# Designs tried in a protein design run: designed miniproteins, single chains. Part 34

Each design is a single chain, and the fold is of that chain. pLDDT is the mean over its residues in the fold that is shown.

## One batch from the design tools (miniprotein)

Design m1158
Fold by ESMFold2-Fast:
Structure m1158 (fold): chain A 92 residues (1-92)
Amino acid sequence: ARLPPIKVSSGQPGVELSPEAERELEALARRLEAALAANVRSGRGRTPHAEVRYERLDDGSVRIVYRALDADGRWVEVEMELPGPEVAEALK
């Protein structure tokens, strides 16, 4: 599957991840896309500069927590919720 670059915010729009951390998150996001399409309830993935945890909720949304190294050398944590099938449809 092909996805656009992943953008992660620490809750402060002026703070962004390093390019390497963004590439690692993009790779993890592609793996998550496959897991979500397979209706996997929960899981996690880790790389040296990024981590992801995900859980499919009973209301059909997916809760994803990302943590990655930012440009200042800090770990930033972001929680995302995706509507699952609706988003998967849009990604085609």
Scores: mean pLDDT 62

Design m1159
Fold by ESMFold2-Fast:
Structure m1159 (fold): chain A 93 residues (1-93)
Amino acid sequence: VEEIVKLIREILTLPKEDQEKALNEISKVIRENVDEETARKINLLLHKILYGDEETQEKAIEELGKIFSTLPQEKVDKILEALRKILEEIKAK
């Protein structure tokens, strides 16, 4: 969970176009790995992270951490792997 939050915060240090690309790719991975209701909640939080002010972003990141703490470790690991790969691809350009 902490690793996922750390990677999301790292994405937020990137240019806005790269943040949008990364978070959209993460949104797809989420939909493939969690139930529809949970995916909807996570995607709403990702939208708040992309377009919200600092206070909204911090609250959304905290809520994401809570949701990920309720997921099976297998699902968390897949999301973590996807986050790392997305960051690597963006930084490599």
Scores: mean pLDDT 77

Design m1160
Fold by ESMFold2-Fast:
Structure m1160 (fold): chain A 60 residues (1-60)
Amino acid sequence: MGGGAMGPTGVDLGSSIGVRKGISNTVAISQLGTLGGRYAEEKGLGGIDANLLGASELLK
């Protein structure tokens, strides 16, 4: 694991809730929710996936 999902699609979106208005909220929430849920199932609810899911909840 990359410890915090250091990837092209989610690292800053998941960590930077402050930019939610600057970037499409719908896209951020949809991506974080979908990726977090799917990764959690494949990885067995790992730490990085929990962070993505948490960020999605905060955006809602």
Scores: mean pLDDT 52

Design m1161
Fold by ESMFold2-Fast:
Parts: sequence; structure tokens; C-alpha cells
Structure m1161 (fold): chain A 76 residues (1-76)
Amino acid sequence: SARDRLKALAMEAAKALLDESLSDEEILELLERLAGTIEDPDALRAFLAAAREMAESLGRDEVAAELARRLAELEA
């Protein structure tokens, strides 16, 4: 289902965000690839919002800022 697909993508994003061996740049590249597989605009917004909240909670401020910028672009 679309919900199960989004959950799987969110779990993959969470795994990357928790991986201390990955740079912010590498995480952003991975998140961009995952986001690129989402065709539904509402699902894309939900995915990016969840990733941004997790990045903020983990202190990955550069990742959170880039995700917030992309979310703003989707509202324009």
C-alpha cells in the first residue's frame, strides 16, 4: 500500500539520519533519492516534514534547514 511504502521510506531516512558515519551531504543525497521515488505531492510533503523533524531532534541543523527550504518550495 502507499502507506506501507511511505513507512518503509521513512524508516530508511531514519536509519540514515541516525548513522553517525554519514555526513550531512551524504544524508541529503540519500533523502533526495528517496523523495524522488514519491509521485504523490501530499506523500512527498509528509515524508519531508517527518525527515525534517527527525533531523532537528538529532541536531542535524544543516539537513533540517535544507528540508525546510524544500518544503517551502512545495507550498509556492
Scores: mean pLDDT 84

Design m1162
Fold by ESMFold2-Fast:
Structure m1162 (fold): chain A 67 residues (1-67)
Amino acid sequence: SDIAVVELTSGDARTGGGIVKEGPFKGKRVLVGTGPTEVVLDDGENRAVGRILERTATRVVAEITKV
């Protein structure tokens, strides 16, 4: 399974932004939507869905299950 590490940036309360540090979309700026157990990463062309493994105010670690 692909593990993505995303560094979160402050933005809109409804749609956060982030930079992917590791895993799928590495090096890309993404829009980040989070639910209780899942995350959606959107780079403008592709949308990935993952299961949240770890979440802090500044970081999400997720196992990507769908691109």
Scores: mean pLDDT 77

Design m1163
Fold by ESMFold2-Fast:
Structure m1163 (fold): chain A 99 residues (1-99)
Amino acid sequence: STLYSALDRIEPLLSADERAAVNAAINKALVDAGLPAVGKPTDDLGIVLGIRDIYGVTMNKWVPSSTIAQAVSKALTELGRDDLAATVLAAAEVEAAEA
C-alpha cells in the first residue's frame, strides 16, 4: 500500500509523543467507522504496523485509506508537521488513483 509505505517512512521522523498522537487519531478513525481500536492509544510504532498487518491478515471489514490518511494528516497538522501531513495525503491520492 502506497499510504502504508508512507506511514512506515514518516514514523521514524516522529517523536514518541507525536507517534502516540497519530496512533490515537487512527484509533479514533477506526472506532468512528465501527471497528475495534488497535492497541492502546499510547502505543507507538507498533500500532501503525499492527494496523497494516491486521488489514492483510485478520480484518473482515476495510476502512478506506482516505479515512486513515485524513485522520493522520489532521493529527500531523495539529502537531505542526505540515510537510508530513501533505506527504500522507499525497500517498492516499496516489493509492486511490491506482485502485
Scores: mean pLDDT 67

Design m1164
Fold by ESMFold2-Fast:
Structure m1164 (fold): chain A 82 residues (1-82)
Amino acid sequence: GAKELLEKGKALDKQGKHGEAGILYGRAGVEAVKEGDYELGIEAGKLGLESAMKGDEDPRLATGGAILAIGALEEARLGLGE
């Protein structure tokens, strides 16, 4: 679920694998929105954007993570009535 993806992302981010972490954070945000956990969706979306900005290992991973994170963050904000 979303929480599991978020924890896996945090573990990769701690290892300096920011591009891979960004993808998992983006996926966690999407799953959180699907689960109705909009607060978790916002947290995951923000972490995904931050991780993507640090990731210089593979620009494609950083771009993919950022796209997922932006989408999840927007949907989560709408779910909270923001």
Scores: mean pLDDT 77

Design m1165
Fold by ESMFold2-Fast:
Structure m1165 (fold): chain A 96 residues (1-96)
Amino acid sequence: SKSLEEFLKKVEEAVKEILEESDLSEEEKKALLTGVKQLVEAVKQLQKEHNLSDEEAKAVFLVLFEQYLETFAEQFNKPELAKKIKEKIKEIYEEW
């Protein structure tokens, strides 16, 4: 499999592409992208602190990302968008 860094970059790129095709406001898009970037940095830090493998760190990222998406969907009333993002991230996770 590929490195954690490549996986996280693909996730960020996929989220950005989905958001560009969405009807979200620019403020909502910025909020979601900021949250994703914060989760990326948090997972990198957790990997260093706990000596996690790339596979373990990817699994941790997936769990945290799904929790973040559920919170975002509730706050902004965008359940279908959150579902679309979740399905795409799961696809990336299975490939890498």
Scores: mean pLDDT 82

Design m1166
Fold by ESMFold2-Fast:
Order: C-alpha cells, then sequence, then structure tokens
Structure m1166 (fold): chain A 92 residues (1-92)
C-alpha cells in the first residue's frame, strides 16, 4: 500500500541520517539528531494506520533513536528511544 511504502521510505531515511552522524562534524550532530527524531516519529505515527506492523515499527524506531543517542549524547533521542521501546512492549 501507499502507506506501507511511505513508512518504509521514512525508516530508510532515518537510518541514512543515523549513518551520516558517524561522519558529521560535532557542530552538525545535534541538528542531524533532531532530523532523525522527527523522521522516526513520523514513521511511528504512520504505523498507527498499520496495526499489524505497529510493534515492529516501534521496535525499529527505538533502535534508530538509541543509536542516535549513542552517537550524539542527545537526551531528546534517549527519551524518545525509551518511549518507543515501552510502546513496542505494550502492542506486542
Amino acid sequence: SEVEEKLANLLTAARILVAALSFAKPEDREDIARGVIGTAEEAAKLAEQLPSHKAEVYREVARILDEAYQLTGSEEARKAAEEFRKKAEEVA
């Protein structure tokens, strides 16, 4: 479906942004981390339309956000990762 395709594209974009953090200048990392958070949250919101994919998407989003936290120290990314990890457990 169009929704599934958009979801896949958003998750791919978030993963590419996380990969970019490994090569980013220190001054750019916070902005890129915010981009990761925004893209991952859009993917999670879209998953609300796909109940059968919801747990899997929340788990993937949590993993992406945790990796962003590990690379940047962003507390916003850490808190978002924790939230989506809990949501994944609730819908599994």
Scores: mean pLDDT 86

Design m1167
Fold by ESMFold2-Fast:
Structure m1167 (fold): chain A 86 residues (1-86)
Amino acid sequence: MEKILELEAEFSLVAAEVAILKTYVERHKLSPEELEELERELEELEERGRKIVEELSKLDPELAEELRRAFEELIEEVRRLLEEQK
C-alpha cells in the first residue's frame, strides 16, 4: 500500500509538470528553439511517467492501465499542440 501511494504521488508530480507545459504552449507563440526545448522536456516527462506506470503495474495492474491511458492521452494532446506551432 505505501509503495503504491508513493508511486501515485510521483506520477501526480510528473502529470502536473506535463499539464504546466501544456498550459504554457497554449498561451504562448513559441520560437523554433523553444519548440525544440519543450519537445525534449516532453520526451523526458513521458519516459519518467512510463517508468512509474511500469513499476505500478507490478503492484496494481488495473490502476497502472488506467493511469497509462490518461497519461498517454495527455502526452498526445501536448505533442499535437507543439506540432500545431510549427
Scores: mean pLDDT 85

Design m1168
Fold by ESMFold2-Fast:
Structure m1168 (fold): chain A 75 residues (1-75)
Amino acid sequence: SAAAEHTRQGRRYFGVEARPEEAIRAYLEALRLDPNHAAARAGLRRVLDELAPASGTSRASPELTARARALRGEL
């Protein structure tokens, strides 16, 4: 599915390419297509949890991170 493909891209961006902003965007797109996609929910939660200790120096935009955290609050 499209949601599964975006989830796979998010995992690659974060786990392989160290690109957290692109990972968050990919997981948000997966959840827009399928809000119940377990792998996308888990992936987004993992990225946000790993960015928390470095929030002041993170490479992700504050606005994008805030949107992702708001969505995670409903997961």
Scores: mean pLDDT 72

Design m1169
Fold by ESMFold2-Fast:
Structure m1169 (fold): chain A 79 residues (1-79)
Amino acid sequence: SARDEVARILQEFAEKHRGDPRALEIVREIAKAVMDAESLEEAKQKLDEIYQRVEKEHPEFAEAVKELRDKILEALEKS
């Protein structure tokens, strides 16, 4: 299911950045945004907001979070 694939994507991101509290916070925010979203459009809006915040506050994470966002959106669109 899309939820299982999103969970796996988030777990891989968390493991790759193990020991970085910023990565754990980002994973938690994305997981909540996807779980709380009632539509693909809402999920996309929430993920874009998270990405914009990360780009400004933690620019070194911006590329990784952009890739993470794109993978999650692709998983949701294929469901």
Scores: mean pLDDT 81

Design m1170
Fold by ESMFold2-Fast:
Structure m1170 (fold): chain A 65 residues (1-65)
Amino acid sequence: MPITVDQYAEALVQLYGERVLEMSEEEFRAALLQLDPEPDGDYGSDAFRRAVMERARELAREALA
């Protein structure tokens, strides 16, 4: 089943916490591949990874506030 940007962002925050705020685009790509080694749909797109990165940073910032 397709995983949403919000679901991936929430998973990254759960696994990496504050570290999410310091992660590079390359680190987000690697983290997403660890969550789903066989990416389906848009998981492999740069646009999807950037959307997840921005959402994860927003969630991490709010969780730490």
Scores: mean pLDDT 70

Design m1171
Fold by ESMFold2-Fast:
Structure m1171 (fold): chain A 93 residues (1-93)
Amino acid sequence: MIKRSDLEAGIHYNPNDAESVAIAEAVKKVLEERGIKYREFDTDSPLLQNTVGIVHDGEIVGLVTGLKSPEEAEEKTREAIEAAEKGEFIEIK
């Protein structure tokens, strides 16, 4: 099992898209509640926006792409963190 303090996250969002900003804020809320450090990456790419990666020791151990709402972002981010803590790689679309 990976300790939560050893996990980091990367958030890809479009700062010019209000829904993408709201999704990123929902992801940040979950990460902050769980004490996970994160970095934000702005993008104008429709393929990259609304994505969160969970990172351990410099490697991606969880990937959530195509987030459609703040509610989905909170749920799927929690799922990805819990899977990563168990040592399970998860990709959620």
Scores: mean pLDDT 79

Design m1172
Fold by ESMFold2-Fast:
Structure m1172 (fold): chain A 74 residues (1-74)
Amino acid sequence: SAAARYRARLAELLAQLATASPEERIALLVEEVRRANATGDPRDERLALALLLEFFGTASPDERARAVAAIRAV
């Protein structure tokens, strides 16, 4: 189902965020935001929003500042 594919992809992205370096975490977040912006697909927007929520809930202050600047660029 579409819901099962969404949950599987979200779990994969969340696992990547948990194990990635600060630079990789920001790059991953920016890539998903860029994809959502490029496609306009509500499914991509939902994935990007879920990653934004997880990232800003777990990020250091420096990571948050850099992520905001990077997201504004896309």
Scores: mean pLDDT 86

Design m1173
Fold by ESMFold2-Fast:
Structure m1173 (fold): chain A 86 residues (1-86)
Amino acid sequence: SSERRATIVRFRLLAAESAVYVAERMAETSDDPAVKEQARRELRLALRDLAAVEAEMRKLGILTPAERARIDALRARARELIARLE
């Protein structure tokens, strides 16, 4: 059902948000190049997940201005951190 798909995509958005937060903390707490490379890989995965979430939310008609702003803010944070990690 569309309600079930909406619930699942909202949990996927939360998972992507958590992944960005974890990668930010990894990058801030370690100067180890291997940890920074892992953080970059996780951020690239989160960016792909955010794109999929946005597409599905748009398809379901639930991509509100607030949800779009949240996704855009997460994408900006992830891209900025990737740029700073190397």
Scores: mean pLDDT 89

Design m1174
Fold by ESMFold2-Fast:
Structure m1174 (fold): chain A 89 residues (1-89)
Amino acid sequence: SESEKEKKKREEEYKKLDAEKQKEIEINEQLEEAGGEAYKIASATNPGTFTNEEMIAIFEEILQQKIAEGKLSQEVLERFKKLVEEEKK
């Protein structure tokens, strides 16, 4: 929330950049926001002791809900799958 003003400025700057790059960043930002929400939920439930599996489950539920509501694209889900594969290692 405190960095929300800074994020607004960054969004303004990005509008002036190439539209292709803006789309790519929008996808990454949506993923980052959903991940941040999942982390906040997990850390509020059990600070410092929540498991990666619990985190991933919350993250996936948030993404699936937003996809069902039409708020984010299939590409975000594909990036999430890559993130989950990285965590398995």
Scores: mean pLDDT 72

Design m1175
Fold by ESMFold2-Fast:
Structure m1175 (fold): chain A 53 residues (1-53)
Amino acid sequence: TPEQILKKSEVKKGFRLIAVETEAYINGLSEEELQARLAQETAAMAAQTKKDL
């Protein structure tokens, strides 16, 4: 159902954001830089979702 698909999509988004956070931590980025990277990844995912509209 649409709700199950949405739930799985949200989980995948979570994994992508965790990957960004982990990479930022390994590279020693500041919290401000980490927030900027998370915002960029979120925007990239939103741009991909525009295709579904």
Scores: mean pLDDT 71

Design m1176
Fold by ESMFold2-Fast:
Structure m1176 (fold): chain A 112 residues (1-112)
Amino acid sequence: MQAELREGLLAIVDRLLARPEAAPFRDDPDYERYPYFPNVVENPVSLGRIRDDVLSGRIRSVEEFRARVERLAANVLLVNPPSSPLVAQARALLAEALRLLEPLLQREEAAR
């Protein structure tokens, strides 16, 4: 992954982490409070894990980053009823992430 792409993805995840609606998604789920979560959700994702994966090079593209944020939102929708405030928060977070990613995706397309 290019250094500029890594810096851009880190800026996006840090901006998402700063949002109030991100609070339930900053860290991995509390498995004592949500004991069914590991049995229902095969790939648990948090914004903290996404940030660590960008830093370590496990996320190497805009598309991989997008897929991880989409997985976070999908996991919330899987374990919560549609009326849950957590579902609304996850949808808002995903929408903001996609908006922030659009300029990076366009820059990569323009460079090819």
Scores: mean pLDDT 73

Design m1177
Fold by ESMFold2-Fast:
Structure m1177 (fold): chain A 100 residues (1-100)
Amino acid sequence: KYSLEEIGKEAIDELELVKERLLKLIKDEKQRAAVEEFFERLKELIKEAVEKNWSAEEIVKKIEELVEEWLKENPDFDKEVAEKLVEYVKSLQERIKELY
């Protein structure tokens, strides 16, 4: 139905919107930097997935691994914001599955 390039582009556009919404909830500069780093890594992952023609299942798995790694790297991160980040990422994973 859609090309991987189209799926990747839509996912990246949605990531920018989600990033902006989350950053509005965060006043701490260190936590803002951590969120920006997460979304940069996630965008790179999606670009790589499109370039290498990954399956939706592979993309979802790699996103889950990235979230787990980021949470381990940021153990003192605000719990409420972290929960919202995980929720939005799950929404992105569902979006990728629907567009695939």
Scores: mean pLDDT 78

Design m1178
Fold by ESMFold2-Fast:
Structure m1178 (fold): chain A 64 residues (1-64)
Amino acid sequence: MEKEKKLIEEAKKLGWEVYTTSDGSKLLVHKETGIGVDLRSFLEAAEKKPLEEIVEELKKRYIK
């Protein structure tokens, strides 16, 4: 859980917001663009890449 908490805190600093669905699943949504990503997918990416790089990649997805 420590890794999830840290990822959420970093995402919030970059303008992302966490939503919890009725089944307990969590989504990260960028406030300005409305881009949503599943927290599990975000965590899987974090195992391969630095946290800050993942957030930048997600932001770039919309710009591209």
Scores: mean pLDDT 69

Design m1179
Fold by ESMFold2-Fast:
Structure m1179 (fold): chain A 65 residues (1-65)
Amino acid sequence: VTREVGAAVLIMAEAYEIGAAVKRIRIGDGIEVELEGSEEQVRRGKEAVRRVARLFGLPVRRIRE
């Protein structure tokens, strides 16, 4: 499993637990993601994306709501 695949899987898993929808996800030279949900779900989703980014050593390029 590549670093990029591992990061994508963890972001999707964390978003699922939070109840946030992942409308788009791209991980190349950094993380780009689009999240949809309540204000609290999006806030927790953004925190999860930042944690995964730190874990895999990937920059966060964009988080859309």
Scores: mean pLDDT 83

Design m1180
Fold by ESMFold2-Fast:
Structure m1180 (fold): chain A 80 residues (1-80)
Amino acid sequence: SDVEKAQKALEQGNLEEAARYLAKAYEAETDPRRKAGIQAALSGVEALLKGNKESALRHADEAEALGLTGIAEALRKLIE
């Protein structure tokens, strides 16, 4: 899935590729809760791309609360 591809991109440190796959996953998702989780994950990646580690961490926590645990863990590892 595009979420799994985004997680792999984050594990490789490729933030731009992760954002691309999360945006694609967001457009394809029909479940409102899962869609919100993908949006939180995308916002976290975008925050990290801008160097805002505190914002990225908050969005990773939001994504985890919405069930995207793997994405949240990968994002936290990049935050330090």
Scores: mean pLDDT 87

Design m1181
Fold by ESMFold2-Fast:
Structure m1181 (fold): chain A 74 residues (1-74)
Amino acid sequence: SMEQLERDSLEGIEKRLEKAYKLFKEGKTVDEIAKELGMTPEELARFVLGKPYSKENEEELRKAIEKLYETFKK
């Protein structure tokens, strides 16, 4: 679908990570970041980590968003 192509493209990934990182720096929760990206926290975890979201993975998800954004920012 068009939504799947948007999510999976390099350009789409960079755009989503940039937005997620900005929201994270503003002190937004994972739930709020996912909502702003038009997805659930579970979808966000699958998108960034490739695995299901869980409470213990929340910090890992935050760190992954930061690291990926830093990679694309350059």
Scores: mean pLDDT 66

Design m1182
Fold by ESMFold2-Fast:
Structure m1182 (fold): chain A 70 residues (1-70)
Amino acid sequence: MLEAAAAETEAAIRENADNQAMAQSIVEAVARLWERNPNVSKEVIELAYKKLGVENEEARKKVEEALREK
């Protein structure tokens, strides 16, 4: 389950390559995971970022803001 979320975020990053499109795709992937396992949402997000090696701080901030509002 956790690795599936990381794979989805990795695919979104590779396919979009845009900060806005990438952030939106990541939010959607995490939202689906929250629908199934809300208790592990934060740990899943951290694991996905670590596995992908995401260094795009702008995209991360947008995702964090969107998730924090929800």
Scores: mean pLDDT 55

Design m1183
Fold by ESMFold2-Fast:
Structure m1183 (fold): chain A 91 residues (1-91)
Amino acid sequence: GAKERLEELKREAEELLKEAQELLKKLKEGKKSTKEDLLRAIGMAIRAIGLKFEAELLKKKHPELEELAEKAIELAEEALKTAMEVLKLIK
């Protein structure tokens, strides 16, 4: 159902944010960025955009789940911002 899908989107966004924060920490600690780090950051940004759009669509279709959808959207936006910060540090 829509509630279960929004809980899954929220969980995926939380995991993605954690991954982005770990990569950001690595780069801020002065470790050299790799090609793999660049590809990971691009992939994280794309995934965050997808999670946000799906959560926004579910919010419009299921207004009764607005609070849960807004949490998923906020986490996905934070993951995207973190991934974009990683991309800025790579070059």
Scores: mean pLDDT 87

Design m1184
Fold by ESMFold2-Fast:
Structure m1184 (fold): chain A 58 residues (1-58)
Amino acid sequence: MKATQEEAFRAAGRAADLGRVHGKSIEETARMLAEAGGLSYEAARDVAEAGVGPPNGF
């Protein structure tokens, strides 16, 4: 990733961690990531899913 995109993803990672602490769903976490990092909802959802990890047994 480019430096600017990497910095944006670091901020998004922090937002995802906050979402998990508050028991947010992936959809709510993705919305927080989009708002915090200015990402598209689709990109934010991908980051949120990667951060949460796959379901057990995947």
Scores: mean pLDDT 60

Design m1185
Fold by ESMFold2-Fast:
Structure m1185 (fold): chain A 74 residues (1-74)
Amino acid sequence: SLQAKIEAARKKMAEVYAKIRQLALQDEAAVQDVQNAIKRLEGDDGLKASPESLKLAQELLDAREEIRKALEEL
């Protein structure tokens, strides 16, 4: 159902944010690196980001797209 898809996508977003929170607790610079990775994937090719932050940013953008698709079916 559409409702179940929205709930699944929201849980995925929460999991990605939990990973970002864990990284932030280990290293302050990790938050900025993840933010740079998100901007890079959104089209700012001038920003450098670690491979790990790029993976995490991609998971975040994928989860955001799933929510967008689910809401578009409403």
Scores: mean pLDDT 77

Design m1186
Fold by ESMFold2-Fast:
Structure m1186 (fold): chain A 107 residues (1-107)
Amino acid sequence: SDKEEEFKKVILLMELVATSTDMLLVIRQELRAGRITPAQAEEAKELITEWSRKLSNMILNNESIDKVKAQIDELLKKLAPLLTDEGLAAVKAEADRFLSHYESLQS
């Protein structure tokens, strides 16, 4: 029903906010630990913020899971030179949780 589709979008948008927030907390922890520079942290935060904006539009437009996964893969590729392997793995874990929620709500 139309109400069920709108409810799914609301849940996905809330999950996206939680995911991007947790990703930003990873960046904060990397910076606080001295593992990345302030410049690397700022660039990583801008990339995560822009990614979140793109994903919110994709959710509202009912874009396919393949396109969502492609945007996650692009984000991780851009973050790789800015983060430690540990930090990148933590961001990937957040993205993988979001993708699992997206898949479950599209089925």
Scores: mean pLDDT 90

Design m1187
Fold by ESMFold2-Fast:
Structure m1187 (fold): chain A 61 residues (1-61)
Amino acid sequence: MGLSPLELGGLLQRARAARGLTTAELARRAGVSKSTVRRVIAGEITPSPETRAALLAALGL
């Protein structure tokens, strides 16, 4: 049911860009570090369910 790390990263990158948010602004709204957002967008890490939910909520998803 979940997206792969690369699919999640692509979704977050497109949604962030569409809303005009910088990586730093997305990190602040989600309550996570900029390095975490960068690694998730790059598909380097699989975020925890809590971090994933926070990032999606910050984007209105």
Scores: mean pLDDT 81

Design m1188
Fold by ESMFold2-Fast:
Structure m1188 (fold): chain A 101 residues (1-101)
Amino acid sequence: ALERVRELGERLLELLRELVRVARAQGNRELALEAEVLEGIALIGLGLAEMFNDALFGAEQLEKVARQALELARRLGNKELAERAKEILRQIERLIAELKA
């Protein structure tokens, strides 16, 4: 369970770094900063999940970040990154459902 949280977190962090890169390339400093803040929130959430051995907490933090990453990708007009965010979000939601079962 915690390994799957780490894997999804790594994919989400890669997506967020790509969102920062795209936003900077577009000259959109505000959206780049929002993506960097989300990256920090995801890293803190993953660290806390590891520290407390709480996969459900980790997955729920990643869900919140993934939802915001999806909206950021849409605001940037990047359909590819929006679809990647949506897929990561679906996998996180599935993991949360499995952990609550």
Scores: mean pLDDT 88

Design m1189
Fold by ESMFold2-Fast:
Structure m1189 (fold): chain A 70 residues (1-70)
Amino acid sequence: MEEELSKLSADQLADLLLQASEIPDEKEAEEIITTGMKVFNQKKGITSKQTARIVGAILRVIGSRIDREL
């Protein structure tokens, strides 16, 4: 899984993280998000636009799951 995610572009990784927000299994979604964030930190040559897209995707995932905590 981690190695497969490391082969994804920043855009593909952002799309995967957004899809994870729709997974009904909380444990599976959490694993995908955690692994995706780790892979993102290991990527090189990422543009500011790609970084913004990944961060935006993560924030959307968090927002969709913590809609009552704020």
Scores: mean pLDDT 65

Design m1190
Fold by ESMFold2-Fast:
Structure m1190 (fold): chain A 86 residues (1-86)
Amino acid sequence: SVEEYKKEIEEAVKNQDVDKFLEVLRRTIKEFPEEAPELIAYAFEAVIRYGNDEVLKAFEEFYKNELPEELRKKAEEIFDSRTRRG
């Protein structure tokens, strides 16, 4: 479920567990393709709020190398919209 994945993402980021964080992100795009943009946007926010340099670097590498272009654009649009409107 989306709620379960959001909790796993936040927990992995708060624990600075890079391996678990990347595993959850990879499962997200594979198992929930329609909800992936929202979950990736949530991961952006979690990394900014709770992440360290290692988690941030891992997320940036995942975002650049593993995230499909169309999912990337949708996730950025969701994140930007939420950040601008506060």
Scores: mean pLDDT 79

Design m1191
Fold by ESMFold2-Fast:
Structure m1191 (fold): chain A 77 residues (1-77)
Amino acid sequence: MKEAIEKAREEIEKADISPEGREYQRLVLDALAGNEEADEKLIEKVIEDSKKTFGNTDEQIEKMKELMKKYIEERKK
Protein backbone atom coordinates (compact mmCIF):
# COMPACT_ATOMS: atom_id res chain seq x y z
CA MET A 1 0.00 0.00 0.00
CA LYS A 2 2.56 2.62 1.06
CA GLU A 3 4.72 2.12 -2.06
CA ALA A 4 1.65 2.21 -4.32
CA ILE A 5 0.47 5.47 -2.75
CA GLU A 6 3.95 7.05 -3.08
CA LYS A 7 4.16 5.99 -6.74
CA ALA A 8 0.69 7.39 -7.42
CA ARG A 9 1.64 10.72 -5.78
CA GLU A 10 4.66 10.95 -8.10
CA GLU A 11 2.49 10.19 -11.15
CA ILE A 12 -0.02 12.88 -10.12
CA GLU A 13 2.75 15.51 -9.92
CA LYS A 14 4.02 14.51 -13.38
CA ALA A 15 0.57 14.24 -14.97
CA ASP A 16 -0.51 16.88 -17.49
CA ILE A 17 -3.80 17.61 -15.77
CA SER A 18 -5.56 20.71 -14.43
CA PRO A 19 -4.63 22.05 -10.98
CA GLU A 20 -8.17 21.17 -9.87
CA GLY A 21 -7.79 17.60 -11.15
CA ARG A 22 -4.43 17.31 -9.38
CA GLU A 23 -6.05 18.43 -6.12
CA TYR A 24 -8.74 15.73 -6.51
CA GLN A 25 -6.08 13.05 -7.03
CA ARG A 26 -4.15 14.23 -3.96
CA LEU A 27 -7.33 14.03 -1.87
CA VAL A 28 -7.98 10.48 -3.15
CA LEU A 29 -4.49 9.38 -2.07
CA ASP A 30 -4.75 11.14 1.32
CA ALA A 31 -8.12 9.46 1.89
CA LEU A 32 -6.64 6.06 0.97
CA ALA A 33 -3.84 6.76 3.46
CA GLY A 34 -6.45 7.27 6.22
CA ASN A 35 -6.71 11.06 6.42
CA GLU A 36 -10.22 11.74 7.78
CA GLU A 37 -10.34 15.37 6.59
CA ALA A 38 -9.38 14.20 3.10
CA ASP A 39 -12.20 11.62 3.22
CA GLU A 40 -14.77 14.37 3.85
CA LYS A 41 -13.34 16.72 1.21
CA LEU A 42 -13.12 13.92 -1.34
CA ILE A 43 -16.77 12.93 -0.86
CA GLU A 44 -17.82 16.58 -1.21
CA LYS A 45 -15.80 17.16 -4.40
CA VAL A 46 -16.87 13.87 -6.02
CA ILE A 47 -20.54 14.65 -5.34
CA GLU A 48 -20.20 18.23 -6.65
CA ASP A 49 -18.37 17.11 -9.80
CA SER A 50 -20.85 14.29 -10.46
CA LYS A 51 -23.82 16.64 -10.01
CA LYS A 52 -22.34 19.18 -12.47
CA THR A 53 -21.31 16.54 -15.02
CA PHE A 54 -24.33 14.20 -14.97
CA GLY A 55 -27.13 16.30 -13.43
CA ASN A 56 -27.78 13.62 -10.84
CA THR A 57 -30.97 13.56 -8.78
CA ASP A 58 -30.92 13.94 -4.98
CA GLU A 59 -31.52 10.19 -4.64
CA GLN A 60 -28.56 9.38 -6.90
CA ILE A 61 -26.35 11.83 -4.97
CA GLU A 62 -27.30 10.23 -1.64
CA LYS A 63 -26.58 6.73 -3.01
CA MET A 64 -23.14 7.83 -4.27
CA LYS A 65 -22.38 9.48 -0.91
CA GLU A 66 -23.25 6.23 0.87
CA LEU A 67 -21.05 4.18 -1.48
CA MET A 68 -18.10 6.55 -1.00
CA LYS A 69 -18.46 6.37 2.78
CA LYS A 70 -18.61 2.56 2.58
CA TYR A 71 -15.36 2.37 0.56
CA ILE A 72 -13.64 4.76 2.99
CA GLU A 73 -14.80 2.76 6.04
CA GLU A 74 -13.66 -0.52 4.47
CA ARG A 75 -10.19 0.99 4.03
CA LYS A 76 -10.03 1.75 7.78
CA LYS A 77 -10.69 -1.88 8.77
Scores: mean pLDDT 66

Design m1192
Fold by ESMFold2-Fast:
Structure m1192 (fold): chain A 91 residues (1-91)
Amino acid sequence: MKIEGVTEKQLEAAKTIAENLNGKLIGLRGLDENTAEVEIEIKSPIDNQPTILTVLLSKEGKILGVEFSGSKSEEELNKYLEEQKKLAKER
């Protein structure tokens, strides 16, 4: 895997997210001086198909956004992720 233009905090956050999701870290790249894109291959909780979770990280390793791609259930997976974020905000 090629790692381009990312901070140590972004790399550490990417590895932690992949480990917590029991996924494979397949891509990590800097988009700009403040943002990195992480690609993690996981098994979909909906259909158990391989899918890619794309995570945007700040330069400090804070999650800015997440999206599923590369599966037939992309819309359902992204809706599931949005509901999970909503639950996390309820405290």
Scores: mean pLDDT 71

